# Ledger of designs, part 87: designed miniproteins, single chains, continued (3)

Each design is a single chain, and the fold is of that chain. pLDDT is the mean over its residues in the fold that is shown.

## One batch from the design tools (miniprotein)

Design m11013
Fold by ESMFold2-Fast:
Structure m11013 (fold): chain A 74 residues (1-74)
Amino acid sequence: MSPEQRRRSAVLDEIYREMSRIVAEAKAKYGENLTEEQKKEVTERMIEVARRIGEERGLPDLAEALVRWLRRQE
């Protein structure tokens, strides 16, 4: 795997870890049956985290691709 591919994979793993934490925190606070408004809040937090990490790691295009995927999963 190229150094560029390794860097992209590491950044994606970091984003996924933070997203998993956001989902786990929401479930711990609200339970398994989140309302539509709570689900929307969780999705927006995941989008903010993806963009922040993407910008900090110099891969904003990767973050925006993930944001488009997340919005389609709503």
Scores: mean pLDDT 80

Design m11014
Fold by ESMFold2-Fast:
Structure m11014 (fold): chain A 91 residues (1-91)
Amino acid sequence: MKEHRISEWREKQPELTPEEQEERLLMSDGLAERLGVEEFTAKEAFVLGLELMKETGSISDEEYEALMKALEENPEASKKEAAKLALEILK
């Protein structure tokens, strides 16, 4: 299978720095692997990751809402732009 959801996301994120790629992949790929679901779209895995982090208390309710609002306010943003916004907030 040549098209995998996370690989498709990587193709849409060509200019991320190695550190940004590693942080983002650890969040999305790690969750997909832990759930045994490697067919997540990168955006779906990302949103699920934020929701799970909120539920486990790794991020506050306010941080979760800020991240989701940033994604909603930038509906035209590419997946890479959304990932960069999240990395900036979650650093």
Scores: mean pLDDT 57

Design m11015
Fold by ESMFold2-Fast:
Structure m11015 (fold): chain A 68 residues (1-68)
Amino acid sequence: SKAVEEAAKALEEGKGDGRKAGEILTKASGSVDAGNRAGAALAVGGKGGLEKVDERGLQLATREVEKA
């Protein structure tokens, strides 16, 4: 998802600050709760992926956005 890719970039640019990524995911899903779950999925998949997101984090976040 384009929004998940933008959120992943925002996490990498934030270097531990997920706020911008959460805003992007909330806008894409239309729900603060879904955006928060997707942001958490990015972080969990990347093992501290607030600084850098791997493929697993992207897959998990995409599923949370699609569920919304």
Scores: mean pLDDT 64

Design m11016
Fold by ESMFold2-Fast:
Structure m11016 (fold): chain A 88 residues (1-88)
Amino acid sequence: KEKVLALARLAFEAIAKLLGEEASNIEVDEKENRVTGEVGDIPAGGVLIGNSVMAFASKREGDTVLIYVGFADENGNSSAGVIEAPAG
């Protein structure tokens, strides 16, 4: 649990860095292989993938949805990116 929580924090913090926000309220649900949290006031979620965590946060900007993806591997390396998709 503690190791997974640390990886979840890294993944959410990677998204937070892209947004200029802070990651908070990070929780792990081991039965569902899920993690939850917030980046600023944006609800975020993620999944456990083997020994890694992948996190997602999304927001709508007009006619576009911005999907932020954060990743943390078992070695403590983290990265984040953004995908733009049409809203609707």
Scores: mean pLDDT 81

Design m11017
Fold by ESMFold2-Fast:
Structure m11017 (fold): chain A 88 residues (1-88)
Amino acid sequence: HMEEERKRRVQEDVEAARKLIENSPEDATLSEIVADLLAAGRSPGAIALALTELLKVSRDTVIDTVAAVAGVPRETVRREVEEVERLL
């Protein structure tokens, strides 16, 4: 039901984010990658988790960037990351 559907969506969003990040140009900024992923309809939490895992940057830096690009509070993105991790 809701938990299984949300888990699948989160897994799909994370996998899609991973693929986009892996195929991003070397000169792409973190903000540009985040903007592309948000435009593709991926969740802020899934984007932040994938970026933290692949780019080996600090979680706080990724959360700050995603929050700034998405126009939401940093605490909102942090909560979404925690939720994504709990569902995976």
Scores: mean pLDDT 79

Design m11018
Fold by ESMFold2-Fast:
Structure m11018 (fold): chain A 92 residues (1-92)
Amino acid sequence: SAAERQKKIEELLERYEKEMERLLKEAEEAKKNKDIEKLKKIKEEAEELLKKTLKELKELGADPTLITATALRGIGVIFEIELLIREVEKEL
């Protein structure tokens, strides 16, 4: 049903936001430890999470505006992690 698809979309986006927040927290901790390899791994995890989430949203027939907003959120997280990598590289 349409209601079941909406519930799946909401549950997917809630998991996505929690996982992106977790990845940002882990990236801040990795930056404090100057762990470039861990930061790169966290960035790859964020990229894969974004790719998987966009695919699942499209399969569920999510609104194009919501798909775009989800993409922009993920790109923002990935960009923040990239900035943390660059800061650590300057300190080494």
Scores: mean pLDDT 90

Design m11019
Fold by ESMFold2-Fast:
Structure m11019 (fold): chain A 74 residues (1-74)
Amino acid sequence: SAERERLVEEGYALLSEALATFEAGLAAGLSPAEIRARLTPIFERARKVAEESGDETLLQVLRDVEAILDARIA
């Protein structure tokens, strides 16, 4: 459906935003806590959109990316 396609596109766009936010934060020398504070609202919105889409691949990619980024800023 058009709605599902739109949600999947929005989910991947939010993942791209999260990656860009993470990279910008590292480049700017932000603390792990500051980077997490910026990533949290993006991942919360991405999770909601991914769940609404029902796209299993997007849900798995989102979980994996969130875990990798959290590990890198620990």
Scores: mean pLDDT 88

Design m11020
Fold by ESMFold2-Fast:
Structure m11020 (fold): chain A 111 residues (1-111)
Amino acid sequence: SEEVKKKLIEEINKIGEETYKKAMDLLRQGKFKEAIDVVGKGIEEMIKKLKEASTNPEVLQKIDELEKAVKDEIEWLKKNIDKMTDYQKALYIHSLIKGATKKLIELAKED
């Protein structure tokens, strides 16, 4: 139902915003690897919520593709983080959590 979709989007947004706040706090402390781990766990929680609510096979396939892309990006980021400036580290981590949250909300809205 539309009410179930609205509630799901609200829950994903809440997880995304809480994850973002925790990640930004860790970035302010220079704890970049911990920020990446927090982002990864937050995105995994949002994906789990969306998978549990979705029965559309095409949407589920897109969620699986996004999950793989996020895992690959996190592995790349962990491998390369020590080669980046603090500004680049913050930009990549910010873009990852904000981008994944936006894409998951778009998938939740997809008919």
Scores: mean pLDDT 88

Design m11021
Fold by ESMFold2-Fast:
Structure m11021 (fold): chain A 95 residues (1-95)
Amino acid sequence: SLEEIRKKAEEMKSLSGEEALQIAKEVIGSVLSKGNPSKEELLLTAEVIGIAMEKLTNSPSLGSLVRDGLVYGAENDPEGTVDYLRQLYDILSKS
């Protein structure tokens, strides 16, 4: 649910990069398990991925850039954004 994603985003801010990445993977998987994710779910997923990238790289600029790219995708190409998230989830699941 949207409330669950928001709570996980807040939780991630106090975690390590590795822990934040595991939360991001869980959120991506949960959103993808729905046949048709909403725009708000895609936007919150972008925020979650941005936080994970910031934590992993210690770069607020990189986190913001990744988030903004996914926000743009959610706004202008939601279907392509879902495909991108499926590829990302597959990569994270093999690592």
Scores: mean pLDDT 87

Design m11022
Fold by ESMFold2-Fast:
Structure m11022 (fold): chain A 89 residues (1-89)
Amino acid sequence: NAEKLVEQAREALKKAVENGELKGKTVSIDEAAKLIGVSRETLKKAIDEYLKKNPVKAALAKLSPEEQIRAAIFVKLGATPEEAIRLVK
């Protein structure tokens, strides 16, 4: 399930940041995929499917996979899609 995989990536990245594992590093799709135990390609496809199915998230589809993960986190924290896009640039 694409939505579940995106949520798992979000939670794993949040925990990694809180634990200092990604301190000073740029968040990447490779790091997120490794944390949840899937391939980079699997996570990228799940993100693409998630954004395609969600009109509110469709505005995020123009971002890189890494920016899409960060933007998805900001939207879950209450940001608008437009605000999230600005925050991840």
Scores: mean pLDDT 64

Design m11023
Fold by ESMFold2-Fast:
Structure m11023 (fold): chain A 74 residues (1-74)
Amino acid sequence: EREKIISLENKAIGLELRYIGAMLEGNVEEARRDLEDLAKTYEELAKVASGIDPELAETYRKKAEEARKQAEEL
């Protein structure tokens, strides 16, 4: 599962950068979508990590919840 974690972390980084870019451009629709995708990516990371590193899984769950909350506020 290590390869899957790395791939999903790279995806999350890309989505974070897209979200920041969208907010700087004033594209709220794109920013909200990027945050929703980011939350889903962190949920997947939490599931993959839960059997390997429970602390890491908890960190991903918190990040997913934060991203989802930010998306709801847009």
Scores: mean pLDDT 85

Design m11024
Fold by ESMFold2-Fast:
Structure m11024 (fold): chain A 91 residues (1-91)
Amino acid sequence: LELLSRETVTLAPGEERVLDIPAEADVLHVRVLSGEVLEVTLIFPDGRERTYTLRAGDEFDIPLVDAVQLRLRNPGDEPVVVELSWYRLLE
């Protein structure tokens, strides 16, 4: 795996954010640094969605496949801070 970029996102209670997935990214590593609950949704070109629910302290590798957008949602009552690390698979 090659790290392409890393970012930290803060979501207020009830906040939703949509990010474009980098074309070269194959895997997203999600690390919930603080907060109660985070929903991470992959959006595919055909309109399919796949949602992962993560809690405080969770770390999870999400295969991006052909997903084009990422939706982050904080359905909880506390701010969520999440670290997103975008990786490319080496051939």
Scores: mean pLDDT 84

Design m11025
Fold by ESMFold2-Fast:
Structure m11025 (fold): chain A 94 residues (1-94)
Amino acid sequence: SKLQEELEKLKKELEELKKELEKLKEKIKEGKATIEELIGLALRLIGLQFEVELLIKEAEKEKDEKSKKEAEELLEEIKELQKEVMELLRNFKE
């Protein structure tokens, strides 16, 4: 379905953000990361959250319980990643 295609795209975007966070964690450990990189990642996660929330609303209108459940699971993963990025921002030392 169109919703399933949109979900797959959003899932791929989250996987790319997870990879970027792991690379950024290594840069933080080496003292090479900037606060701007963490802020940029946080903003991209907020954007992804809005896209997933819109998809949840569309799935509710279409009564697509499968796509709604998968989107809600994706939203929880996004929230977990946001929490991790916020903790890194709070503890950031240059």
Scores: mean pLDDT 87

Design m11026
Fold by ESMFold2-Fast:
Structure m11026 (fold): chain A 98 residues (1-98)
Amino acid sequence: MEEEKRRIEEAKKELEKLTEEGKKLALEEFKKIGENGAKNLEKALEESDLLEQGRIVAIGLRQASSLYEAEGDTEKAEELLKKADEVEAAVKKVEELL
């Protein structure tokens, strides 16, 4: 039955989409904080497979969220944390199906 293969393909597509969206957001936020942070994040992502990219993106978004909380921007912090949770959930979904 092709059902298992279909579930894996759909989960990977969702992870790719969420990782790409989160990557763009994380890089924009890290550029605001400092060039070295953004450059290091970009290099780590280039050297990683899809699952590791998702993990790195989720960590980066959580770090950016913590910085906004420290500045008192709770709304932006919650937005970034929610995106990190979405990416992390997509990573776990793919891992469970492999």
Scores: mean pLDDT 82

Design m11027
Fold by ESMFold2-Fast:
Structure m11027 (fold): chain A 68 residues (1-68)
Amino acid sequence: PKVLSALEAAELLEASEEVKEKVRELQRMTDKIKAGEASEEEIKEAEELEREVLGQLTRLADAKAAAE
């Protein structure tokens, strides 16, 4: 999934400021990767952060669906 989609999901799910900040950091890292300025380690860090953010957003979506 794209970082923009994750940020939109975070806003819609009323995610905490901490989760939203992680999404913004992931967006910055992704932009750096697209610009060809990221190191291999930075790419791995972005991939780890993406997995963490997606996990948190999925949990929030599941909880919201269960509450409805």
Scores: mean pLDDT 73

Design m11028
Fold by ESMFold2-Fast:
Structure m11028 (fold): chain A 76 residues (1-76)
Amino acid sequence: SSGLPSEMELYAEDPVAAVAEALGLESLEKGQVVEVTDENGVKARLTVEEVSETRVVVRAEAAGETYTVTVRKTPP
């Protein structure tokens, strides 16, 4: 069976606002690093790799694994 994907694509009406809200940030800037701890005590280190009005790329590192999440603006 296919394991968890090492990269993921998501869609939002406003990718910058959506990612900033998800990370608890007032503004989103390239190069920002945020540490998040889930309800199970697992720490994830999230690095903002790219920011534009139509796309945000975040690299997530958790439990020795690395994942890339791309949030793209929903097509009109």
Scores: mean pLDDT 77

Design m11029
Fold by ESMFold2-Fast:
Structure m11029 (fold): chain A 129 residues (1-129)
Amino acid sequence: MEKAKEELMKELEELEKVDPDVGRRMKEAMDRLIAEAEARVRELVADGSPGERVEAEEILSEALERVTEIVRKGRDEIERLKRSGSSADRPRIEELGERTVRESREVLERGLEEAEERMRRLRQLQAAR
C-alpha cells in the first residue's frame, strides 16, 4: 500500500508541473479521498485478524494502482491540450481534472466494497471451521 501511495503522489506532483492550478486542486481532492479510504479500511479491520488486514490493504493497494493509471492518463491528455491548444482549452483542462477525480473516487469506492465483501466471506469461512 505505501509504495502504491508513493507512486500516486509522484504522478500528482508531475501533474502539478503540467498545470499548477488544476494539479493542486486534484492533489487536495486525492489526499482527502485516500485519507477517507484508509480510515474506512482501518475501521473495517479494527477487530480483524492480521490476515484480514493484509487482504484489505492489498485490495486498497490495487485500487490505488488503478487510480495512478487514471491520473497518468489525465495528465497526458492535459499536457497534449497545453502543447497544441489555445487559452480556449482552459475549460476542457478543468473538465479533465474533475473527471479524473470523479473516476478515481469511483475506483476507490469499488475497492472498499470489494474489501468489505472479502472480509465478510473470510469471517464466514472462519466461523464454519
Scores: mean pLDDT 82

Design m11030
Fold by ESMFold2-Fast:
Structure m11030 (fold): chain A 77 residues (1-77)
Amino acid sequence: DPRAQAVRFVAGSIFGTSLILLSKQSSSVQEVEDEIRALKVVSSKDQALKWLEEALKVAKDPKVQQLLKKQIEEIKK
């Protein structure tokens, strides 16, 4: 359904943008993990993967980078 896809895209963009900001600002691992969980609920597998890859590019904290890499691997299964 094109309308359902549009709604999921908008919701995914909100949580994905938040994830990028949290990753860039060296926010706590727990805050990043909670945002990833929200993103995975509202987004398709493909959309979530794209947002996680973008967050990984800007992540400064090694623990956040490890969490993002783990979540990318889990989604690719």
Scores: mean pLDDT 79

Design m11031
Fold by ESMFold2-Fast:
Structure m11031 (fold): chain A 77 residues (1-77)
Amino acid sequence: TSQYLADGLMRLIEEETGVRVNSLDDVQEVADKNPDIRDALLEASKVFEEKSQTESARDAVDAALEVFRRKLEEAAK
């Protein structure tokens, strides 16, 4: 579950920002340089934590990735 979410987040960052990310450490560095991406990660993390308590694991992952993607898309404009 956590590996699936992490893989999805890294892929979305690369697709939306063009920045190559090979690890969660790279994700953190990108977030530190980009407040919008940092905010998107924080929001997605909270959505995942809250949804995982009431929804299925796959729904929680999907919701978190959707929120993250939307925030990245808005920031990239």
Scores: mean pLDDT 75

Design m11032
Fold by ESMFold2-Fast:
Structure m11032 (fold): chain A 82 residues (1-82)
Amino acid sequence: SEALRLLEEARRALLEAEAAADAGDVAAAVEALNEAVRKAQEAGRLALTLPEEERREVLERAAELDVLAQRVGAKVRALAEA
């Protein structure tokens, strides 16, 4: 599934953003966070074209990823506003 692939790529970008933020690299952290957001949004758009069963799987994976996204997003925003 392309939507699931995009969510996995978004997860990797979130982990990259977290690592960059932990290293104090504001530019890299913001760039990686923006990439994760773009990929997650594209996965959400693709989910609308999927059958109900596959769409449910994508939304469940996206919900799991959202917990990480909220934590990493807060960390990156705090760093960028410092």
Scores: mean pLDDT 85

Design m11033
Fold by ESMFold2-Fast:
Structure m11033 (fold): chain A 98 residues (1-98)
Amino acid sequence: GSELLERARQAVEEARKALEKGDYKKAIDYVIQAFRLAVEAYKAGADREEVMRLIQEGVELLEKIAGQKITPEQLIHFFRDKFSDEEIELLRELLAEL
């Protein structure tokens, strides 16, 4: 759990760096990686509040890239082709608390 959470945190930081450089594709790819790692960390028993903070930070980065607010349902639709059904179920549970 802890290693996955640390990797998720690093992916969020890399997404921020990519966004600052105007590399939107790289920033999105890192956010996807961060969400996957955060969901897997949650599944492995990582602290819910730390996982939620990472998900919130990822959402904020995606909103900056999109230039608009993004709903939980829009996020689930975006991730549907990138995540397993189990990962989508866990992500939906986490997003319900935002």
Scores: mean pLDDT 85

Design m11034
Fold by ESMFold2-Fast:
Structure m11034 (fold): chain A 99 residues (1-99)
Amino acid sequence: ELVEKARELLKEGKFDEAYRLLMEAFQRGEVKPPELVRLFLELGDAYEKEGNKEKAAQAYSAALILARTLHLFPFVEEAEKKLKPYEKYLSRSQKVSVR
């Protein structure tokens, strides 16, 4: 299962592989949107824990964009809150507006 595999990759510290898997799952529509948003938030948390602030910002940004697109407003609030401290680490082309 894609969700199980993504969580295993996160547990193993294979964050870049997890990111690619989640992006592919999004493109193919193979994972329920709330689960996919949650996995991007978990990936952001994992990058934050290892000190990779730029990758954490990218993962949180992906969760926010997906949640906004799908009108999953509780996840929008959570993603905005998590991204806010790291938004400055996004490249100009990847920056999203947060409150």
Scores: mean pLDDT 77

Design m11035
Fold by ESMFold2-Fast:
Structure m11035 (fold): chain A 65 residues (1-65)
Amino acid sequence: SLAEQLAKLGEKISKLNEELVKLIRQYRAETDPAKKDELMAQIKKVEKEIGAKLQEARDLGAAAR
């Protein structure tokens, strides 16, 4: 159960990291300042989601102790 929850979180974190890499590449290629601002907002949102999932994984690991 705990191992399954950690595996699910790891899969979600992996997918979010792939999305983050895609957004960063789009941000670096974008020349329109307004579109860059939109991409930066999306990047920050994905980074927060990754941070939240990493914290969730840490909390689950601590609960197993």
Scores: mean pLDDT 85

Design m11036
Fold by ESMFold2-Fast:
Structure m11036 (fold): chain A 79 residues (1-79)
Amino acid sequence: SILEELRELAERAGSEELLRAVERLEEVAADLTAPEELAVLEKYASEALRLAREGRFREAALTLEIGAGVLELRRAVLG
């Protein structure tokens, strides 16, 4: 998955911030079942992967944190 590739990049680069952001998004993603929620996850994960491949690990981590926040807010509104 995109998150697995992000984790591998974070570990190879030694980016603790990106690794932590991946772990947070993985925890949020574990309970996702709705196609709309999975699409939001994929959108933020794909953008973070693009940034990480460019060596922009801080921006990649922030992108994942924003994605996690969007998913958490959506669930708070719906449940």
Scores: mean pLDDT 83

Design m11037
Fold by ESMFold2-Fast:
Structure m11037 (fold): chain A 68 residues (1-68)
Amino acid sequence: SAYEERLNALAREYAAQITDPRALGEIAFVTSDALARIRASTDPAERERILEEAERRMREIVEQEKRA
């Protein structure tokens, strides 16, 4: 689905900015969690909100890693 494609694209973009295995694992977890929620939802608005929350979490992970 378009939401899954966007989620995977976000994960790739944020993962490309870091090299730490722990931080990469956190992005992978956020991605899998969001993917499961998108697949369980039938509401397009809810899927968009899940995607926005996933991006926010990934951004926080990258910012924290860049400060380390």
Scores: mean pLDDT 86

Design m11038
Fold by ESMFold2-Fast:
Structure m11038 (fold): chain A 80 residues (1-80)
Amino acid sequence: SKEEVMKRAVEVAVRRAFEFFKSLLKMGVDPEEALKRAKQMAEELIRTIGRSENLSEEVIEEAIAEAKKRVEEKAEEYLK
């Protein structure tokens, strides 16, 4: 249950953050700034979901790190 909640939180955060990243690029935002804002969105989404599901802060921080890494990897691949 908690593992599935974590997995879905990361998947949702990565998807939404990457769509936000692409949207910012279309608006003329610099790629570095767009990535920074997208990572911040992923963090905020995971903190909100993790805290509402009463997950430990350690688990929340691990999910944030994973989501930020995945958003960065998707952004780097997109910019190639």
Scores: mean pLDDT 88

Design m11039
Fold by ESMFold2-Fast:
Structure m11039 (fold): chain A 62 residues (1-62)
Amino acid sequence: MSLGEELRARREAAGLSQRELAVGAGVSTGTISRYERDEATPSPETLARIERTIDGALATRA
């Protein structure tokens, strides 16, 4: 599974739209779309913000 495919699957499991994940991670919706399509690779700092946003949403919905 690619990083982009894994990111999309985790975002969908958390119930987040691309816009909601983008807001939480501090990036544009287009940037999240590029990451999910494997057209761009997030920096370690951006990836950490993405992970925190997904984990926070999962904790809220679980």
Scores: mean pLDDT 81

Design m11040
Fold by ESMFold2-Fast:
Structure m11040 (fold): chain A 67 residues (1-67)
Amino acid sequence: GARDLAERYAREAAALAPGGEEAAFAAMQHSRNGDGEGATRAAREVLALSEAAGDAVDKAAVAGASS
């Protein structure tokens, strides 16, 4: 569900994107308060940061695996 996705995105963003931890925390708070719309909005912000960071992580993972 939306909560599971928000938590998963929040964990990844907190690890991968500087500033993503703050947005991730906001998404979790909205989700736990029953504010699905606010959680979705915050999760989208987290996703945008995580997608940019994820591309860099994929590059690092490939370098680590091939070396």
Scores: mean pLDDT 60

Design m11041
Fold by ESMFold2-Fast:
Structure m11041 (fold): chain A 80 residues (1-80)
Amino acid sequence: MKTLKEVAEEITREEAGERLMEAYQNKKPLEEVIRESVILQGIDWIEEGKEDLPHPFTGKPIGEAEIDEVVKAILEKLKK
């Protein structure tokens, strides 16, 4: 599974923002909207030099946080 750092190396912040907007405008499932939001926020934090800080949903370093694990953690909190 791709980490936030791996995705930040593959796509630009602008592309991540466009992907989030597309998911929202096309009324994609909540999980997909959350995934794109996680990617965009992760890229912003990495560009700010925060890749070694703990991710608020998993506690792992932001750069090492797997996107699927972050999305799952957010979905589990939304069920409560």
Scores: mean pLDDT 82

Design m11042
Fold by ESMFold2-Fast:
Structure m11042 (fold): chain A 74 residues (1-74)
Amino acid sequence: AAPLSEEEARALIEEATDALLEDPFNPEALYRLGLAYLALGNRDSARALFRHVAERFPETAEGAEARRLLAELA
């Protein structure tokens, strides 16, 4: 997939943060937040979010993708 721009990443953080205020355990919102931090160069925050999604939601599409991205970020 195409990498997020900084503008898209900032918009995604805002959107994902709003979704997490409704449901703090939303795997899609947590995964999207991880993608946004990765696009902004914050690898440590991205890895933490991807690890959480992969470990807590392994049966979701987001959990599978988060696990793949963790391997690439190792």
Scores: mean pLDDT 81

Design m11043
Fold by ESMFold2-Fast:
Structure m11043 (fold): chain A 70 residues (1-70)
Amino acid sequence: SLKEEVKKALKEAEALAEDPSASLEEIKKALDKVGELYNKAVEAGELTNEEQKEFAERAHEIILKIEEKE
């Protein structure tokens, strides 16, 4: 399901953001994939309001880590 794809992409992006050897380009690419899958899942009606909030908050934490590395 798109929901499971979003969860997998988020987990992969979070792991990259925590990895000091990962490049900013790799983290940004992973985050872009999360955004694409998230938008598709929202459009398909596969996410509850609570899940949308959770996934958006998790994505925001990745953005903050990118800003710290810049």
Scores: mean pLDDT 84

Design m11044
Fold by ESMFold2-Fast:
Structure m11044 (fold): chain A 97 residues (1-97)
Amino acid sequence: SDIRRQQRRRIQRRSSYDGARSNIQAANTYIDQAQQQLQSGSGSQQDILSLVDTAIDRAQQAIDSAGRDSSRSQTLTNQARQVISQAQQIRQQAQQQ
């Protein structure tokens, strides 16, 4: 019983980590797009804010998927929080345009 529970937890945990990593990668892609539009002046304020909001949403999903039970969960959560911080800085810069 306990072994089957540990195996199910292992499979679920791997899937959750893969989901968290995928969401962090997606969030970073949106941040890169927002920064590129901000630096080039080619994007509207609305477009940049939309990318930032999507990045924050993806980073939040990564935090939710990463869990709390391991050093790997903490690393993924810290990476997602870093993305949220970058997104908030880009939001402030875009609003000053």
Scores: mean pLDDT 81

Design m11045
Fold by ESMFold2-Fast:
Structure m11045 (fold): chain A 118 residues (1-118)
Amino acid sequence: AKVTESGGGTVKEGGSLTLTAQVSGFDGELVGVSWFAEAANGGSRPIASTSTPPKSTGRAKGRFTGSMDKAAKTGYLKMSNLELSDTATYYALAFVIDPETGLPRFAEGEGAQVTVVA
């Protein structure tokens, strides 16, 4: 499977942004998408998932919401009330079921850079 991320860019503090992750090259079922932020210092933070309730970090709790369109094989991360500290590269991790084996597999996106400015 291939995950193509889009929707990154520069946004003003207090603004909103939606990242998308399209899953292609795989005939399996898309069962979930999880989002992770990688800070410039190499720290990785879980942000959100399509599970209910969405899992998020303490600071992003309630501001970031994961969702999924299973039929379109697309995951979304809606980011609201952005803070300067939200500047990071955001990675989508797609969870799919392999139709040949019935086993779960993961595919990771290339990352979407989000820069929050004052």
Scores: mean pLDDT 74

Design m11046
Fold by ESMFold2-Fast:
Structure m11046 (fold): chain A 77 residues (1-77)
Amino acid sequence: SPEDQLQQVLRQLEALLLTLGQLAHARNDQDLMARLQALTQRIQDVLRAYLQSGDVQGALQQLQVLLAEAQALKAEM
């Protein structure tokens, strides 16, 4: 279901943000920490909009974009 896909993307984002957060702290990388906080806020904004609209497809598309951005951020490291 689209809801199962949404949950799967969220779990992938959670795992990536955890890994990147651990790397940021290990490196004492303030810029990376700020970028991860901004990504987390954008994820929360998408989920808030989803709760108001019920638009699971729109939320899924936006979270997939954020997942790609998180993956690109990891590749830069």
Scores: mean pLDDT 89

